Designed miniproteins, single chains. Designs and how they scored, part 8

Each design is a single chain, and the fold is of that chain. pLDDT is the mean over its residues in the fold that is shown.

## One batch from the design tools (miniprotein)

Design m248
Fold by ESMFold2-Fast:
Structure m248 (fold): chain A 84 residues (1-84)
Amino acid sequence: MEEEVQYLRDHAQEVRDDLKNFIKTVASVEEMKERLEKSEKVHGPLTPQQKKEVELLFEIYEAAENDEPAEKLLELVEKLLEVS
């Protein structure tokens, strides 16, 4: 975890570019959220921990889509790793 976070910091620009490229290959964040809502309706609600993890993932994707600075993306990734 700690070493992985350090790797992301050292390679912030590359990680940012990878995240942006990933976002470009998937449906919009809005569509991803809609799919999650439908899944929860069928399979039951997420646990509080899983909900926090998913909310952070969507924040990371939205930040990448909105061209936020790499530092902001790394901050959100660190929060995700701390919750898991």
Scores: mean pLDDT 64

Design m249
Fold by ESMFold2-Fast:
Structure m249 (fold): chain A 70 residues (1-70)
Amino acid sequence: SAEKGGEGARDSALAGGGGPVNSQGMYDAGKKYGERGGIAASVMGSQWALAGYGGDGAKEFAERAAKNAA
């Protein structure tokens, strides 16, 4: 479901060291674009954390990944 997509994306972003702002962006992307979008946002959130992208970039990154996966 969209809610499961959002929750999964948030949890993965937090586990990857994304922090609250990034995890909220991942949640919103997952909820907006459904379960597949949430999974994509989750994966990209983890990659984002490793790459060291900050703040607003994480939200845009998650939304782009979610939109492309939907």
Scores: mean pLDDT 57

Design m250
Fold by ESMFold2-Fast:
Structure m250 (fold): chain A 89 residues (1-89)
Amino acid sequence: SKREKLKQLQDILTSLIKEKRYDDALNFGITQMKIPLSLAAPEITAFVLGSNPGLMEMGIRGGKPLSREEQIELIKRNADKYKDELEKK
């Protein structure tokens, strides 16, 4: 079902983020979830937390999408900010 598939994706991303494999989490979101690179960090973190992407630090700066390396660092920063919520997952 759609709910079972979404839970599987969430469980995989949660595991990668808890293991601090932020580059693998970014790759998974782009390749398996088809999230554009420019939206990837806030969307991935929000999806894992069951939260609104608008509450996450944005994957753009000065109207320009962040680089791949900056998106990886942004996943880390968002995960650190919401560490208590992640530990409950």
Scores: mean pLDDT 77

Design m251
Fold by ESMFold2-Fast:
Structure m251 (fold): chain A 85 residues (1-85)
Amino acid sequence: MERVREAERLLEEAQKSTDPRELIELAERVIELAEESRDPEVRRHLARIAREIAMKAMSLSTNHEEILKAIGLALRSIGLELDSE
């Protein structure tokens, strides 16, 4: 439950942020928490949070590097959600 609480706190921070660079860092941290989790339900929930943050980062990004990073994080989150372990 600790990882879920931390990820929800990161989502709260992301909802208040309008800086795409900060949003990318927050999404990366949530992806890391998801990858560390062995519980498929927790991993799936964290992956959805990371995707929400990454999509917000992409919508606010003005340069190609930030857009590509956000897309990469969204794709990684989809991969974690579709993991059939």
Scores: mean pLDDT 82

Design m252
Fold by ESMFold2-Fast:
Structure m252 (fold): chain A 64 residues (1-64)
Amino acid sequence: SVEERRAYLERGYRALERALGPRAARQLLIKEALDGGSTLSREELEAIEDPEELLRVLAEHVTL
């Protein structure tokens, strides 16, 4: 479900945030989404400043 994908993405993001910091974690998450065939462009994803909103959008538009 979208909720399960959201939870999976949140766990991954929080792990990366702890290891690399929020900026690097965000960039890696966006890169993985684009590599995974995201319908949204890099510019669209980078425009989402709120990490919670980014996770929601990725859960709805990317299958991981």
Scores: mean pLDDT 76

Design m253
Fold by ESMFold2-Fast:
Structure m253 (fold): chain A 62 residues (1-62)
Amino acid sequence: MDAREQAAAARALGGAGAAAAGWESYKSKHPMSQEAAALALRGAEAGRDAEGAREAGKAYHA
């Protein structure tokens, strides 16, 4: 698959599912981690779940 096609598929597929899972995980550890959840959602929607998660974790943890 093309990188662009994979990004579009990840946004449609990973965005809702991955973002929901990320939010549940963050809520369990940090009930007030709305920023972490928002960053995870943005990363998943960008079609780069792994990189988005790293960026979100690093930015929020910083």
Scores: mean pLDDT 53

Design m254
Fold by ESMFold2-Fast:
Structure m254 (fold): chain A 99 residues (1-99)
Amino acid sequence: MSPFDVRFDEALALLREALREGRSVEEAFELVRRYAMEKYGFDEETARQFALSVLMEEAFRAVEEGDRATARALADFLRRHAPPVMQPMIDRIEAAVAA
């Protein structure tokens, strides 16, 4: 991550901790979305987009680390909630975990 995007680093750390504690992807997403609203003053729509981007980054990292279970869980959530522009990235994650 660039030094400019400290918010993204903080959100990724929060997401990883929530998942490590056994929270569902849905719970972890809501924690990141709420954190973005409370900490950064994002509106609900901006916070949702931010949280989806954080989940997407973690899904790619999970693929690179061979954590197929986490990558699949994140991809399944993103498939249901992400806008059409993100769908090709989700397809890449799903293809990688199926390989």
Scores: mean pLDDT 83

Design m255
Fold by ESMFold2-Fast:
Structure m255 (fold): chain A 99 residues (1-99)
Amino acid sequence: SMIQEKMDQIAEAVKNQEQEDKEKDIELMEKFGVTLEQAEEFRADPEKRLAALEKLYEESEEKALIFSLGLEIGRLLLEGVHLSEEARKLVEELYEYLK
């Protein structure tokens, strides 16, 4: 009864936190100009990823780095890994330097 109710409350809080973390990481990935579909596509094809990054690097090192970071956030999302609040803050600060 009381133990089960507390366990159910914990499970709900964990699910709510996971949903919030996922939404924040998606917003951060999209800020870097990458969609989840692009992250899936480039994860499936490493040669295509390398070619796209090399082309961007020839045009702008900063643009290539922004795109690479967006793809990495997407990879972590696809693997079910959530960024910490501190990691998200550092990534947002890095974006402000590169934009």
Scores: mean pLDDT 85

Design m256
Fold by ESMFold2-Fast:
Structure m256 (fold): chain A 58 residues (1-58)
Amino acid sequence: KEEEERRKKLEEEIYRNGLASTRADYAGVGKTVPDEELERRVREAARIQADAFEEMEK
């Protein structure tokens, strides 16, 4: 469905932006996190953010 495609696009965009931002934040505070852990956290956050974004658009 069109809504599902739009949601996937949104989630991927949030994930991409969140991944870059989170890496910069961790580098700024001197923290080191394994890539798979970082990606897992950011993807989970992207899903939550996409849910919140969909809620706000009502």
Scores: mean pLDDT 74

Design m257
Fold by ESMFold2-Fast:
Structure m257 (fold): chain A 80 residues (1-80)
Amino acid sequence: SIFDDARAIFDRYDVDGDGTLSISQARAAIRDFLRRRGLDISDAQITAVLNSFDKDGDGTLSRQDFIRAVYQIVQDARRA
């Protein structure tokens, strides 16, 4: 499922095992995920969605927020 794939790619990019990704790491992980799915969306759109889930402005996303961001981005890519 999309959620299982999103969890797997988060874990791959979370090399420190701290349960968070920086915005840059999350963007790279999402690009990898989208390419494997045959979907395309701009880095600017990905960054805008990621920033919307960074509620504290700390520049990092939790695993759960990352999964939510992936779901939103996939919906955005399918509509465009």
Scores: mean pLDDT 79

Design m258
Fold by ESMFold2-Fast:
Structure m258 (fold): chain A 94 residues (1-94)
Amino acid sequence: TAARIEELVERVREAADLYYAGRFDEANRLLEELGVPPLTRDPVEAMRRLLLALARLLEREGLLEAARIARAIAAVRSRAELAALEEAVLKELE
């Protein structure tokens, strides 16, 4: 299962890299092979969807704790809390 998990993580990572390069159609094609719906062009929402897709793939391999962590990270990145957290960090580093 380790080799399969590494392959799935690498495919999700490749799709993320293509997305950030503006190659949305290629990113979505890779994700479609994994059963993931097409990503929005909003980078925060796209990251949320990628992390949720990774969580589902990890659940299929029986890695329930890793999947829970991925979902938690996705929740933070998909919300206004990300902007508030960045502002708080900048004020602290002032």
Scores: mean pLDDT 66

Design m259
Fold by ESMFold2-Fast:
Structure m259 (fold): chain A 112 residues (1-112)
Amino acid sequence: KEAIREKLKEAVKRLAEKTKELTEAAEAAAAKHPEVRALLARAVDLAQGAVNLAAEAVASGGEVLDRAIAALERAIEALEEAAEAVPEIRELAEEVRELAEEVRRLLRELRE
């Protein structure tokens, strides 16, 4: 399980870095297209929340682990919606989604 924890730490770090890039890109896109602002804010907020819970789950495990998995599932759905609706952030949203799916997979392996 230590090998899974190390992979998970690296995956969470990469997810956090890409979520920060998405946050900056989403702010720029929302400035150009105010109609997608709420959609982008939701995707970014859910992704940031999932990153925080995943980092906490790596440190403490237990009950936080199931909460982190659920948060990642909601973030993945919101990121898919954002990628479909907003072409300017599509590639970044898809990258963050793929990293979120990897973190979710590793958390599920850690739970087993």
Scores: mean pLDDT 87

Design m260
Fold by ESMFold2-Fast:
Structure m260 (fold): chain A 59 residues (1-59)
Amino acid sequence: SQRWRVTTTITMRDGSVEVIERDVEAPLSDLPALLEQFGREAREQNPDASEVRVVAEPL
C-alpha cells in the first residue's frame, strides 16, 4: 500500500485556522473513503467550523 500525508485544514467561524497532518498507509482505491471519514470526524469534533478541507499527498 502507498503512504500518504493527509492534511486537514479547519477554518473556524472566528477566522482561526487549525492544521492537522497525519501519515496513513492505504491503496489509492481506499483513499476517497478515508478523506471523507477524516472530514466527517473533523466536523463532528469542531461544530463551530465554517470550512473543513482534507487533502492527501503521496509520500
Scores: mean pLDDT 86

Design m261
Fold by ESMFold2-Fast:
Parts: sequence; C-alpha cells; structure tokens
Structure m261 (fold): chain A 88 residues (1-88)
Amino acid sequence: MEELLEELRRIAEQAGVELEIKFDVPLSEKLGRLLLEFVRAHADGLTRLRIEVKKIDGKEVAVVTAEFAGSAAPTEMILSPDDELPPE
C-alpha cells in the first residue's frame, strides 16, 4: 500500500500538483489504485489536490478536492473502491 501512495505523490510532484492526503482509516489497495488513476487522468491542469480517506457505512471512501488552473472554485467528489473514472 505504501508503494501506491509513493507513486501517487510522485505523479503529483512530476505534474507540479500540490498534494495533501489525510487518513482517518488505512488506505486499501483498490481505493489506492482508483486514486492513482484519478491523478494520472487529471494531473494536467491541476494545481492542488486534497484527499481525505475515511470510512462511511463500513466502507472505505476518498473525499477528493481538486483545484484547476484558472478555476474560481475547487471541485469536490467522493471515490469508493467500486467506482471507476473514465479518462476525460
């Protein structure tokens, strides 16, 4: 799991994205992979990304707050291990 977090931080650093991750619960491998896919898909144009990993109704979720270059407001979303983000 630490390897997924290190990869996520590496991608953010390479893209010049300010990354902050807060853990209320341990990150699962499945959710970690979804977060990696999200960062890879959206790194271009991102300036700041904040991720909070928590448990809701017995399930691990990630609350993601993304700031884009030239954006007036952050975008917030919730990712679960069962979610899949299309490359846009």
Scores: mean pLDDT 73

Design m262
Fold by ESMFold2-Fast:
Structure m262 (fold): chain A 95 residues (1-95)
Amino acid sequence: MDEEEIKKKIDERIEKLDKLLKEHLGKSLSEEEKEKIKELALELLKEFEKMKSDEEIEKYVKELLKNTPEEEKELLEYAMLVAGAILHEKRLAEL
C-alpha cells in the first residue's frame, strides 16, 4: 500500500466517521478538524509501523493520551481509530 492509497483510505474513514457523528450525536466535523485528524492519523500510523507488538502500540497510545491536553483528546481519539483501522487493513493485505 503506497502513501497515496493510505491518504485516500484515511479520507474515506474520516468521511464515514463524520456521517456516524451526525447520525448518532448530532455533531459535525469542520474541514479544519478533518485535516487535523488526517495529519494525526498519518503520524500515528508511521509510529505504529515502527512497533513490533500490539502491546507496544497500547503503551504508546496510553502515554500519548496522558500527555495530551483535554481539549485535543477527542480529535486524537478519532485519529487513533482511523490509524488503527488502516494499520489492520494494511496487515491483512500483506498476509
Scores: mean pLDDT 79

Design m263
Fold by ESMFold2-Fast:
Structure m263 (fold): chain A 93 residues (1-93)
Amino acid sequence: DLVEQDLRTELSTLGVPEEEIEKIIAESSREELIELNMELGVRAVLSATAGTLRRRFEREGSPQEDIDKLAEAERLAPVDPERALKLIRELLE
């Protein structure tokens, strides 16, 4: 099952203990697992977006402050996606 494999990989990367990962998979409905997988997918896209923008800003000689904000957004995306998105939006306004 691709959803279960993706969830094991993503949650392990986030530092969730194996015992808790297996409990989540065993106790969650199929719909709950799909929603969680989608949420983690959004976090991965946010991280990739921040990384791509950071490399572009570096190439264009953007202020170090802006590059640092994108680096922070890339780090925050897997644990605080709302804060990561806010940082990205502030730079794209």
Scores: mean pLDDT 79

Design m264
Fold by ESMFold2-Fast:
Structure m264 (fold): chain A 74 residues (1-74)
Amino acid sequence: MLSREELEEEARGLREKLEELIKEETDPQMKAKLQEVIERLERLLEDPNASNEELGEALAEAYRVISEVLEKKK
């Protein structure tokens, strides 16, 4: 399992990547998914009581949504 600091660093990187993807996205459903994941990551990063499990789950969701967006571009 990643440390809290590693999870937060990954979350920040993924948030930036998701923000880039949402600017390029034209599908309203994918934009909604991207926005939901961005909001979840931002909320967890700002919450000092957020668990490593919650942050890890949010990271897994972010990776899944990024993969879905990239597959749609092909």
Scores: mean pLDDT 79

Design m265
Fold by ESMFold2-Fast:
Structure m265 (fold): chain A 73 residues (1-73)
Amino acid sequence: SEEEKLDLEYYKKLLDLLIKQSDAFGAKVAEIAASTTDKAQRAAQIKQVLDEQAEELKKEFDKLKEEYEKKLK
């Protein structure tokens, strides 16, 4: 059914977002690890990346949920 198709599309997009987010985070952490030798500076930069990624993920989740709910109506 069309509803089942929309449900599968929504959950697939959520999974794809989590995978892309994980890959992006890993890449940024690896770059910081390669470029930053100071332990305190490295920790501060990783914390900033964590905070920014968490905020972006929440925003993208909210956007996907809004799109899904709009399609259901």
Scores: mean pLDDT 82

Design m266
Fold by ESMFold2-Fast:
Structure m266 (fold): chain A 65 residues (1-65)
Amino acid sequence: SMANKEMVKIKKEVEKETGYTLMVFVADNEIIVTSLEKTPEAKEAAKKLAERLKKALPEYKVIEG
């Protein structure tokens, strides 16, 4: 779907900008964003991804996991 392509694109852009590995899980109308690393900096990268996804895919509920 177009939503999946946009999600993958934004994820890769944020990972490139921040240097952190991020994970995205989709369940029904929810998108859960987490970082692989548990540092404050990695959590900020996950938050940045969540904010971008909220703007790009407003039909989904985006939460930090």
Scores: mean pLDDT 84

Design m267
Fold by ESMFold2-Fast:
Structure m267 (fold): chain A 92 residues (1-92)
Amino acid sequence: MAERVQELLEEAEEHKKKADEYAKKYKETKDVAYAEKALEHLAKALEAMLRAHLLDPDLDPDSASSAAEVEAQLAAIPAQLAAAKAKLKAAA
């Protein structure tokens, strides 16, 4: 069994859960710091999911991306996160 894939999926799920918690706090407090934490956890969840997909391509057979496309998405995450945070601060 692909124990590493399972670990990555568990990490992704934990980060998604924390992102949801911070998103709720942002809605209640309107404190942009909670929105930034939610974005950071969403980015970590996406990274873990993409790494799991890279190890096991069968995880998403309907949108089969090449390893190169998955690696490109992984490389783009830091820039996308920085852009999202900048937009959030500009809107606040």
Scores: mean pLDDT 75

Design m268
Fold by ESMFold2-Fast:
Structure m268 (fold): chain A 69 residues (1-69)
Amino acid sequence: SLQFTALETHKLEPGETGVDKVLVTNTGDEAVTIPAQTTTSSTSTVTIPETHTIPAGGSKVVDVTVTRL
């Protein structure tokens, strides 16, 4: 299982872009790969620009680019 802890977040106005930092902790017994991806909702586009592998029982800081629409 993955646990997400916000380390840095940004309060964004419409049209603004910020880079949030999230600590991803893998509490499972197997490594988990988070692929580079972009998700768009009605209010925001969220991009993880690089693929990250989180080792079993480990953690990694992941940068997430958020653009408010």
Scores: mean pLDDT 80

Design m269
Fold by ESMFold2-Fast:
Structure m269 (fold): chain A 72 residues (1-72)
Amino acid sequence: SHDEELDRLGKFFYTVLLPRWASSTAPQVPADPEALLALLREVARSGRLSEAQAAVLGANMDLLRELVAELV
């Protein structure tokens, strides 16, 4: 369900991704918020994170923090 997807998304983001990049000062690159959320949902759903996916998510961590906070 949508609620289960959001719960999984939030747990994955806050317990796996955010701690890894919480202190990152890397420059953010312009990205489509919908595409970023779609990527995050796919990674959370699959439980798999490629180096390419990690690079994209890491480069957009500040935007992802705002987007995830708005969803929960």
Scores: mean pLDDT 70

Design m270
Fold by ESMFold2-Fast:
Parts: C-alpha cells; sequence; structure tokens
Structure m270 (fold): chain A 87 residues (1-87)
C-alpha cells in the first residue's frame, strides 16, 4: 500500500499534505499499538480541518459532516469506529 499512499500524497494539493500526513502517522501508530492521546488529537484536528476545507471550498456538507464525526470518534479514543466510518 506504500506506493498507493505516495501516489495519493503526490496528487493531493500541497495545502492538504500536512493533514494527510497527520492521518497516516496516526494510522501507523494505531497499527503498531502505540497510538497516544497526542496522536488522536492530531488526527481529530486533521479531520476537522478537512471538514472545513470541503465545506468552504467544495460546498460538500456531507463530506464535512462525515469528517467531523470521524474527528469526534478519534478524540474519544474510538479509533476502530473512526477508521470504519472513514473507510
Amino acid sequence: FQEELERILASVKPELRPLVLAIVRALAAYLAGTVTAEDREALAEAFLALADYFREVHGDEEAAALYREVAELARAGDMDAALELFA
């Protein structure tokens, strides 16, 4: 999946790359069993920023609502539910 992730990052607008990187780092920590409260907060902030971006730039209220819900689940420590909703 590494090649696919690099291709996605290359196709992502430069302003979104820090958000995508924060998401990838939190996922890596989750898979390693080392996710911290700081990782969950960074993930939540990234998804809230994505929600604002999609609402303001694309007018996509559905995507914005989804990303806000993912952020709330991640912040609450429910990483499984957050990832299932995002997938």
Scores: mean pLDDT 74

Design m271
Fold by ESMFold2-Fast:
Structure m271 (fold): chain A 84 residues (1-84)
Amino acid sequence: AEELLKEAEKALEKGDKVTAYRLARQAFSTALENGDLELAEKALEILSKIDPQAAANRQRVLDLVKEGKTVEEADRELIREALK
């Protein structure tokens, strides 16, 4: 996860937004699976610089996990919101 984030930052520095976005997405997913909220937040920063709209739903998942919910519980909340 940390390695993916570092590679994403390097890609963004070089102007390769596509590679940076893909690596940041992978870093975010892996960080959440490992409970590394700080790393997930850093990955979202990179995603938001490239595609803020696509980052919005991931930010919501992270916020729910920060409130003490599991990733599965966060996904259920997003489903409930979609069904309202």
Scores: mean pLDDT 76

Design m272
Fold by ESMFold2-Fast:
Structure m272 (fold): chain A 72 residues (1-72)
Amino acid sequence: SREEYIKEMEELVNKYLPKLSKEDQEFVKKKFEQVKEEMKTASPIEVELLYGAFFTSLVALLRAEELEKKNK
């Protein structure tokens, strides 16, 4: 449900945030807060889309950071 998606995003933020640059950490924190608020009034379809977009963005930032660490 909506609350389960919010909890999952919170767990992802807590786990992966420390691995990101300071700039990306601030971006993720603000985006998480925005998405969490949007989810409170979103339809079930919108909740799924919001979660998917947030998850994809976080994974992309994490992957970019990992690639920089390995290639530099």
Scores: mean pLDDT 81

Design m273
Fold by ESMFold2-Fast:
Structure m273 (fold): chain A 104 residues (1-104)
Amino acid sequence: AQAKIAALGKKLKDKDPKVRQKAAQTLTDFLKKNPSLVPAALPLVPTLLELTKDKDQFVREAAMETLRILVEHDPSLSSLLIEEAKKTSDILVAGGLLSIARGE
C-alpha cells in the first residue's frame, strides 16, 4: 500500500497529462478506501499543489480532489493551502485551494 502511493507519486510527475490525471484519481480512490494511509501520502502534497497549476484542466481538478481528501483527514494542511492560494494570480486555483482549506 505505501509502495503503491510512492509509485503513484512518480506518475503524478509523468510527461503525459492523462497519466498525471489518472494517478491523482487513483490516489484519491486509494485514500478514500484507506484513510490510515493519509500520512504516507503527505510527502506528495508539494507535487499535488504544483498540479493545481498544471497546464491541463483535468489534472488541476484531479489534484484539487486529492488535496480535499487529504485535508479532510489532516486539517493541519489547511495552512499550507492558504499560503499557496496567496502565491497564485489564478483566481480559480486560489478559490479552489481556499474552498478546500475551509472544508467546503
Scores: mean pLDDT 85

Design m274
Fold by ESMFold2-Fast:
Structure m274 (fold): chain A 83 residues (1-83)
Amino acid sequence: SMLEEIEKELQEIRELVARARALFDAGDYDRALALADEAVRRARELYEYLSLNPGAPFVKEAKETLEEAEAVRDELRARAAAA
């Protein structure tokens, strides 16, 4: 169902964010930043899609997931530039 697809996409985005952090901590900066960028792209697409549909479930969760993905991307970019 659409609901299950949205929940799965949110979970996959969160897993990408977690994987990006883990790869960065392992010293794989290029792969970490690539996954962080993918997480932001997918989170933005999901949030925009849901925001255009009045009454859509998970709009707040999608926005929070986007904000978290962007924060992590920006943090990892800053840390990579300092390394």
Scores: mean pLDDT 88

Design m275
Fold by ESMFold2-Fast:
Structure m275 (fold): chain A 119 residues (1-119)
Amino acid sequence: SAMVEALREQAFLEAFRALLHAAAGRLDAAEEHLAKALELLRQAGLDEAAAEAELARWLSFAGEVLGLVEAARAAGVPEAELVARIRALLEREGLAPAVVDEVIEAGLRFLEGPEAAVA
């Protein structure tokens, strides 16, 4: 259902936020976002094992997105090129436009440093 898909996509956003907070040294906040992601997956109707497996997959994917931002930052890649790369990656996963836009906005803030992405 549309509600189940929205809950799973919100779990991805929470996993992504957890990695941003971890990169900024905010470990307690990162743990809170991970707990929220897991709860959203359980609300989506996943059992505990399936929810943990999907959270692990979302964390891996979020890490891939942050890896693109960090590589772009190190190489001085133009913002428009980074945006295009992130958008293509997220669209391949079938994420909703609102989720894609939130990840791009946070990724652009992360270019200014991890602390800027969580301010």
Scores: mean pLDDT 87

Design m276
Fold by ESMFold2-Fast:
Structure m276 (fold): chain A 74 residues (1-74)
Amino acid sequence: MVEELVKKAEELWKQGEKAYQSGNYKEAADLFRKAAELFYQAAALSTDPEVQEELRRKAQEYLKKAKEFEEKIK
């Protein structure tokens, strides 16, 4: 269900923040990428256009953060 995907994505995002705080940028990047994937899946399953747009925006933001961290790691 959409709610389960959003909840899981938020949990992964929080885990990514903890990894970032610990200096584990590779782990943080992976977690943010997984969170973005779940937000994209939730957006695809949502029937409300406004919810789809918000979830896609979150996915794009988290994917951007993952790429930024990946670049810092080499």
Scores: mean pLDDT 80

Design m277
Fold by ESMFold2-Fast:
Structure m277 (fold): chain A 110 residues (1-110)
Amino acid sequence: MSVREEILLLVRVIAASSEAFLVARRVLKDPRASEEIKELAKEAAELAQEIGRMVVNKAPSSDILAQIEKLREVARKLAKQLKDIDPLTAKEAEALVELLDDIREEIERM
Protein backbone atom coordinates (compact mmCIF):
# COMPACT_ATOMS: atom_id res chain seq x y z
CA MET A 1 0.00 0.00 0.00
CA SER A 2 1.26 3.50 -0.85
CA VAL A 3 1.50 6.33 1.72
CA ARG A 4 -1.29 8.09 -0.22
CA GLU A 5 -3.62 5.06 0.09
CA GLU A 6 -2.79 4.81 3.84
CA ILE A 7 -3.67 8.53 4.31
CA LEU A 8 -6.94 8.13 2.35
CA LEU A 9 -7.90 5.13 4.51
CA LEU A 10 -7.17 7.17 7.69
CA VAL A 11 -9.32 10.06 6.35
CA ARG A 12 -12.24 7.66 5.70
CA VAL A 13 -11.88 6.15 9.20
CA ILE A 14 -11.96 9.69 10.72
CA ALA A 15 -15.08 10.52 8.64
CA ALA A 16 -16.84 7.30 9.75
CA SER A 17 -15.88 7.92 13.41
CA SER A 18 -17.21 11.51 13.24
CA GLU A 19 -20.52 10.31 11.75
CA ALA A 20 -20.83 7.57 14.41
CA PHE A 21 -20.26 10.12 17.22
CA LEU A 22 -22.80 12.58 15.70
CA VAL A 23 -25.43 9.83 15.36
CA ALA A 24 -24.71 8.63 18.93
CA ARG A 25 -24.93 12.18 20.34
CA ARG A 26 -28.32 12.84 18.66
CA VAL A 27 -29.75 9.48 19.77
CA LEU A 28 -28.56 9.94 23.39
CA LYS A 29 -30.29 13.37 23.54
CA ASP A 30 -33.54 12.16 21.92
CA PRO A 31 -36.27 11.47 24.55
CA ARG A 32 -38.08 9.25 21.98
CA ALA A 33 -35.14 6.83 21.84
CA SER A 34 -35.49 3.70 24.00
CA GLU A 35 -32.73 2.50 26.34
CA GLU A 36 -31.99 -0.27 23.77
CA ILE A 37 -31.48 2.29 20.96
CA LYS A 38 -29.26 4.43 23.27
CA GLU A 39 -27.12 1.36 24.08
CA LEU A 40 -26.68 0.73 20.31
CA ALA A 41 -25.58 4.38 19.90
CA LYS A 42 -23.00 4.02 22.71
CA GLU A 43 -21.71 0.77 21.14
CA ALA A 44 -21.37 2.50 17.72
CA ALA A 45 -19.31 5.35 19.23
CA GLU A 46 -17.05 2.92 21.15
CA LEU A 47 -16.49 0.69 18.08
CA ALA A 48 -15.68 3.75 15.91
CA GLN A 49 -13.08 4.94 18.46
CA GLU A 50 -11.53 1.43 18.66
CA ILE A 51 -11.33 1.13 14.83
CA GLY A 52 -9.56 4.52 14.67
CA ARG A 53 -7.06 3.38 17.33
CA MET A 54 -6.44 0.07 15.52
CA VAL A 55 -5.80 1.78 12.15
CA VAL A 56 -3.37 4.33 13.70
CA ASN A 57 -1.52 1.48 15.50
CA LYS A 58 -1.44 -0.64 12.28
CA ALA A 59 -3.30 -3.59 13.83
CA PRO A 60 -3.75 -6.73 11.67
CA SER A 61 -6.22 -6.18 8.78
CA SER A 62 -8.30 -9.18 9.94
CA ASP A 63 -8.80 -7.58 13.39
CA ILE A 64 -9.73 -4.20 11.87
CA LEU A 65 -12.20 -5.88 9.46
CA ALA A 66 -13.84 -7.71 12.39
CA GLN A 67 -14.46 -4.40 14.24
CA ILE A 68 -15.70 -2.72 11.02
CA GLU A 69 -18.22 -5.56 10.52
CA LYS A 70 -19.45 -5.10 14.13
CA LEU A 71 -19.85 -1.33 13.64
CA ARG A 72 -21.61 -1.93 10.29
CA GLU A 73 -24.13 -4.28 11.98
CA VAL A 74 -24.74 -1.77 14.84
CA ALA A 75 -25.15 1.13 12.34
CA ARG A 76 -27.61 -0.99 10.31
CA LYS A 77 -29.66 -1.70 13.47
CA LEU A 78 -29.61 2.01 14.41
CA ALA A 79 -30.82 3.00 10.90
CA LYS A 80 -33.71 0.51 11.16
CA GLN A 81 -34.68 1.46 14.75
CA LEU A 82 -34.51 5.23 14.06
CA LYS A 83 -36.49 5.17 10.78
CA ASP A 84 -39.85 5.96 12.48
CA ILE A 85 -38.36 8.13 15.29
CA ASP A 86 -35.79 10.33 13.51
CA PRO A 87 -35.62 9.71 9.72
CA LEU A 88 -32.75 12.21 9.27
CA THR A 89 -30.50 10.46 11.84
CA ALA A 90 -31.57 7.11 10.30
CA LYS A 91 -30.23 8.33 6.90
CA GLU A 92 -26.97 9.41 8.58
CA ALA A 93 -26.64 5.88 10.05
CA GLU A 94 -27.24 4.47 6.51
CA ALA A 95 -24.47 6.80 5.19
CA LEU A 96 -22.19 5.43 7.93
CA VAL A 97 -22.83 1.86 6.63
CA GLU A 98 -21.77 3.04 3.12
CA LEU A 99 -18.56 4.64 4.51
CA LEU A 100 -17.77 1.40 6.37
CA ASP A 101 -18.26 -0.59 3.12
CA ASP A 102 -15.71 1.74 1.41
CA ILE A 103 -13.23 1.25 4.30
CA ARG A 104 -13.72 -2.53 4.15
CA GLU A 105 -12.96 -2.61 0.38
CA GLU A 106 -9.83 -0.47 0.88
CA ILE A 107 -8.49 -2.75 3.68
CA GLU A 108 -9.23 -5.89 1.58
CA ARG A 109 -6.90 -4.41 -1.11
CA MET A 110 -4.04 -4.21 1.44
Scores: mean pLDDT 80

Design m278
Fold by ESMFold2-Fast:
Structure m278 (fold): chain A 86 residues (1-86)
Amino acid sequence: DLTPLEKAVRNYIKKKYPDVELTDEEIRVLVLYARGASVEEIGKELGLTPEEVQALIDRAMEKLGLKSREEAEKLFDEAIKENIVE
């Protein structure tokens, strides 16, 4: 199951990008990546290989049209501001 924070990010993405479907794993890696975690740190946290983490990040970013970590950080900040009362 997704954490409340991850669910908030998923709900914001559905609102902003209604035609985009992210998996729970794609949401988890994207949230950690947007928060500044390295691929190695994300892999350790989620029990995934660095290669699996990179593939999930690349796929999530491609689906959302994001080109950099900074754009992912901006999307995360927008999602958090939308859900001020968490």
Scores: mean pLDDT 81

Design m279
Fold by ESMFold2-Fast:
Structure m279 (fold): chain A 88 residues (1-88)
Amino acid sequence: SVVTVDPAENVERIRRELEEAARRGEPRALLIVTYNTSEEQVEEIRRLARELGFEELLILNVHPSTTAAELERMVAEARAFAAEVEAK
């Protein structure tokens, strides 16, 4: 089954999650995984995270065309980001 998510709805959902994370504690570092999000929506998410005080940010955008090799690279980037955050 193929499920398509509206990019605007995806951004609004992420916005709510960012606001909740900022409300719960210190917004130092954030890893966001999005699905089929446009470049414009990625920039909007980045702006919102910065406005909420997140200093370190990694956004991974998964597309329907994302290959297994590309997904492995994204997982490696996420792990590296987490390790760098823990080291600080």
Scores: mean pLDDT 71

Design m280
Fold by ESMFold2-Fast:
Structure m280 (fold): chain A 86 residues (1-86)
Amino acid sequence: SMEERAERLREVALRLIEEGRLDDAEKAVYVAVQELVDAGRVELARELFEEVSAAIRERLSPEEQARFDAAAKALLEQVDRQVAAR
């Protein structure tokens, strides 16, 4: 199911965060969000993104948080445009 797929993607992203691989975790969550949105599971994608993004953000410096927040906002705006176009 997509719920099981989302849980596996969450496990991978959280493991990358624990390993200090924050750039890889950010890339993994972006890919996961796109996969879930393409499957029509927009709410599941937003929930996954919110949880993983919060975990990444907690490990970033204030300067890194500013960049991350800008990238996260851009992705969510892209998802909203993609959903509106369907």
Scores: mean pLDDT 83

Design m281
Fold by ESMFold2-Fast:
Structure m281 (fold): chain A 72 residues (1-72)
Amino acid sequence: VKERAAETLREAADKASGPVAQTLRDAADMIANPNVSDETAANIVKSAARAAEQHGLTDQAKALREAADEIE
């Protein structure tokens, strides 16, 4: 569900610093928009997970991938 994924993104942002934290916060805001489809939201979360992983946030990236998989 999108609200849960947005919360996961915010939690990941709290563990991040610099530009990647802003990217995760922006992703959370985007998927919280009710006009965004579940498919689009899942793709946004997957992109955010990739960004987190590239910055060494491996546990957060895993949580985000799981959240994306739960979005239909």
Scores: mean pLDDT 79

Design m282
Fold by ESMFold2-Fast:
Structure m282 (fold): chain A 67 residues (1-67)
Amino acid sequence: MEAEIAAAEAFAAEGAKDEARGEYLQAIGRARRSAARASAEDPEGAETYRLVAEHEVARLRAQAAAA
């Protein structure tokens, strides 16, 4: 996920806006899938994983909208 965000920022810096948007959207999908998997493996931590994922998704969406 962080690697995809770094790739998106690099593409944005190079002016490749469509590729930057694609990388952000992939990172959002990965954040949600990771939270779902973590919640399945550790149900007691499910609320924490959900909050962390929603925070990261909100950040990634803001960056995607700006790209």
Scores: mean pLDDT 69

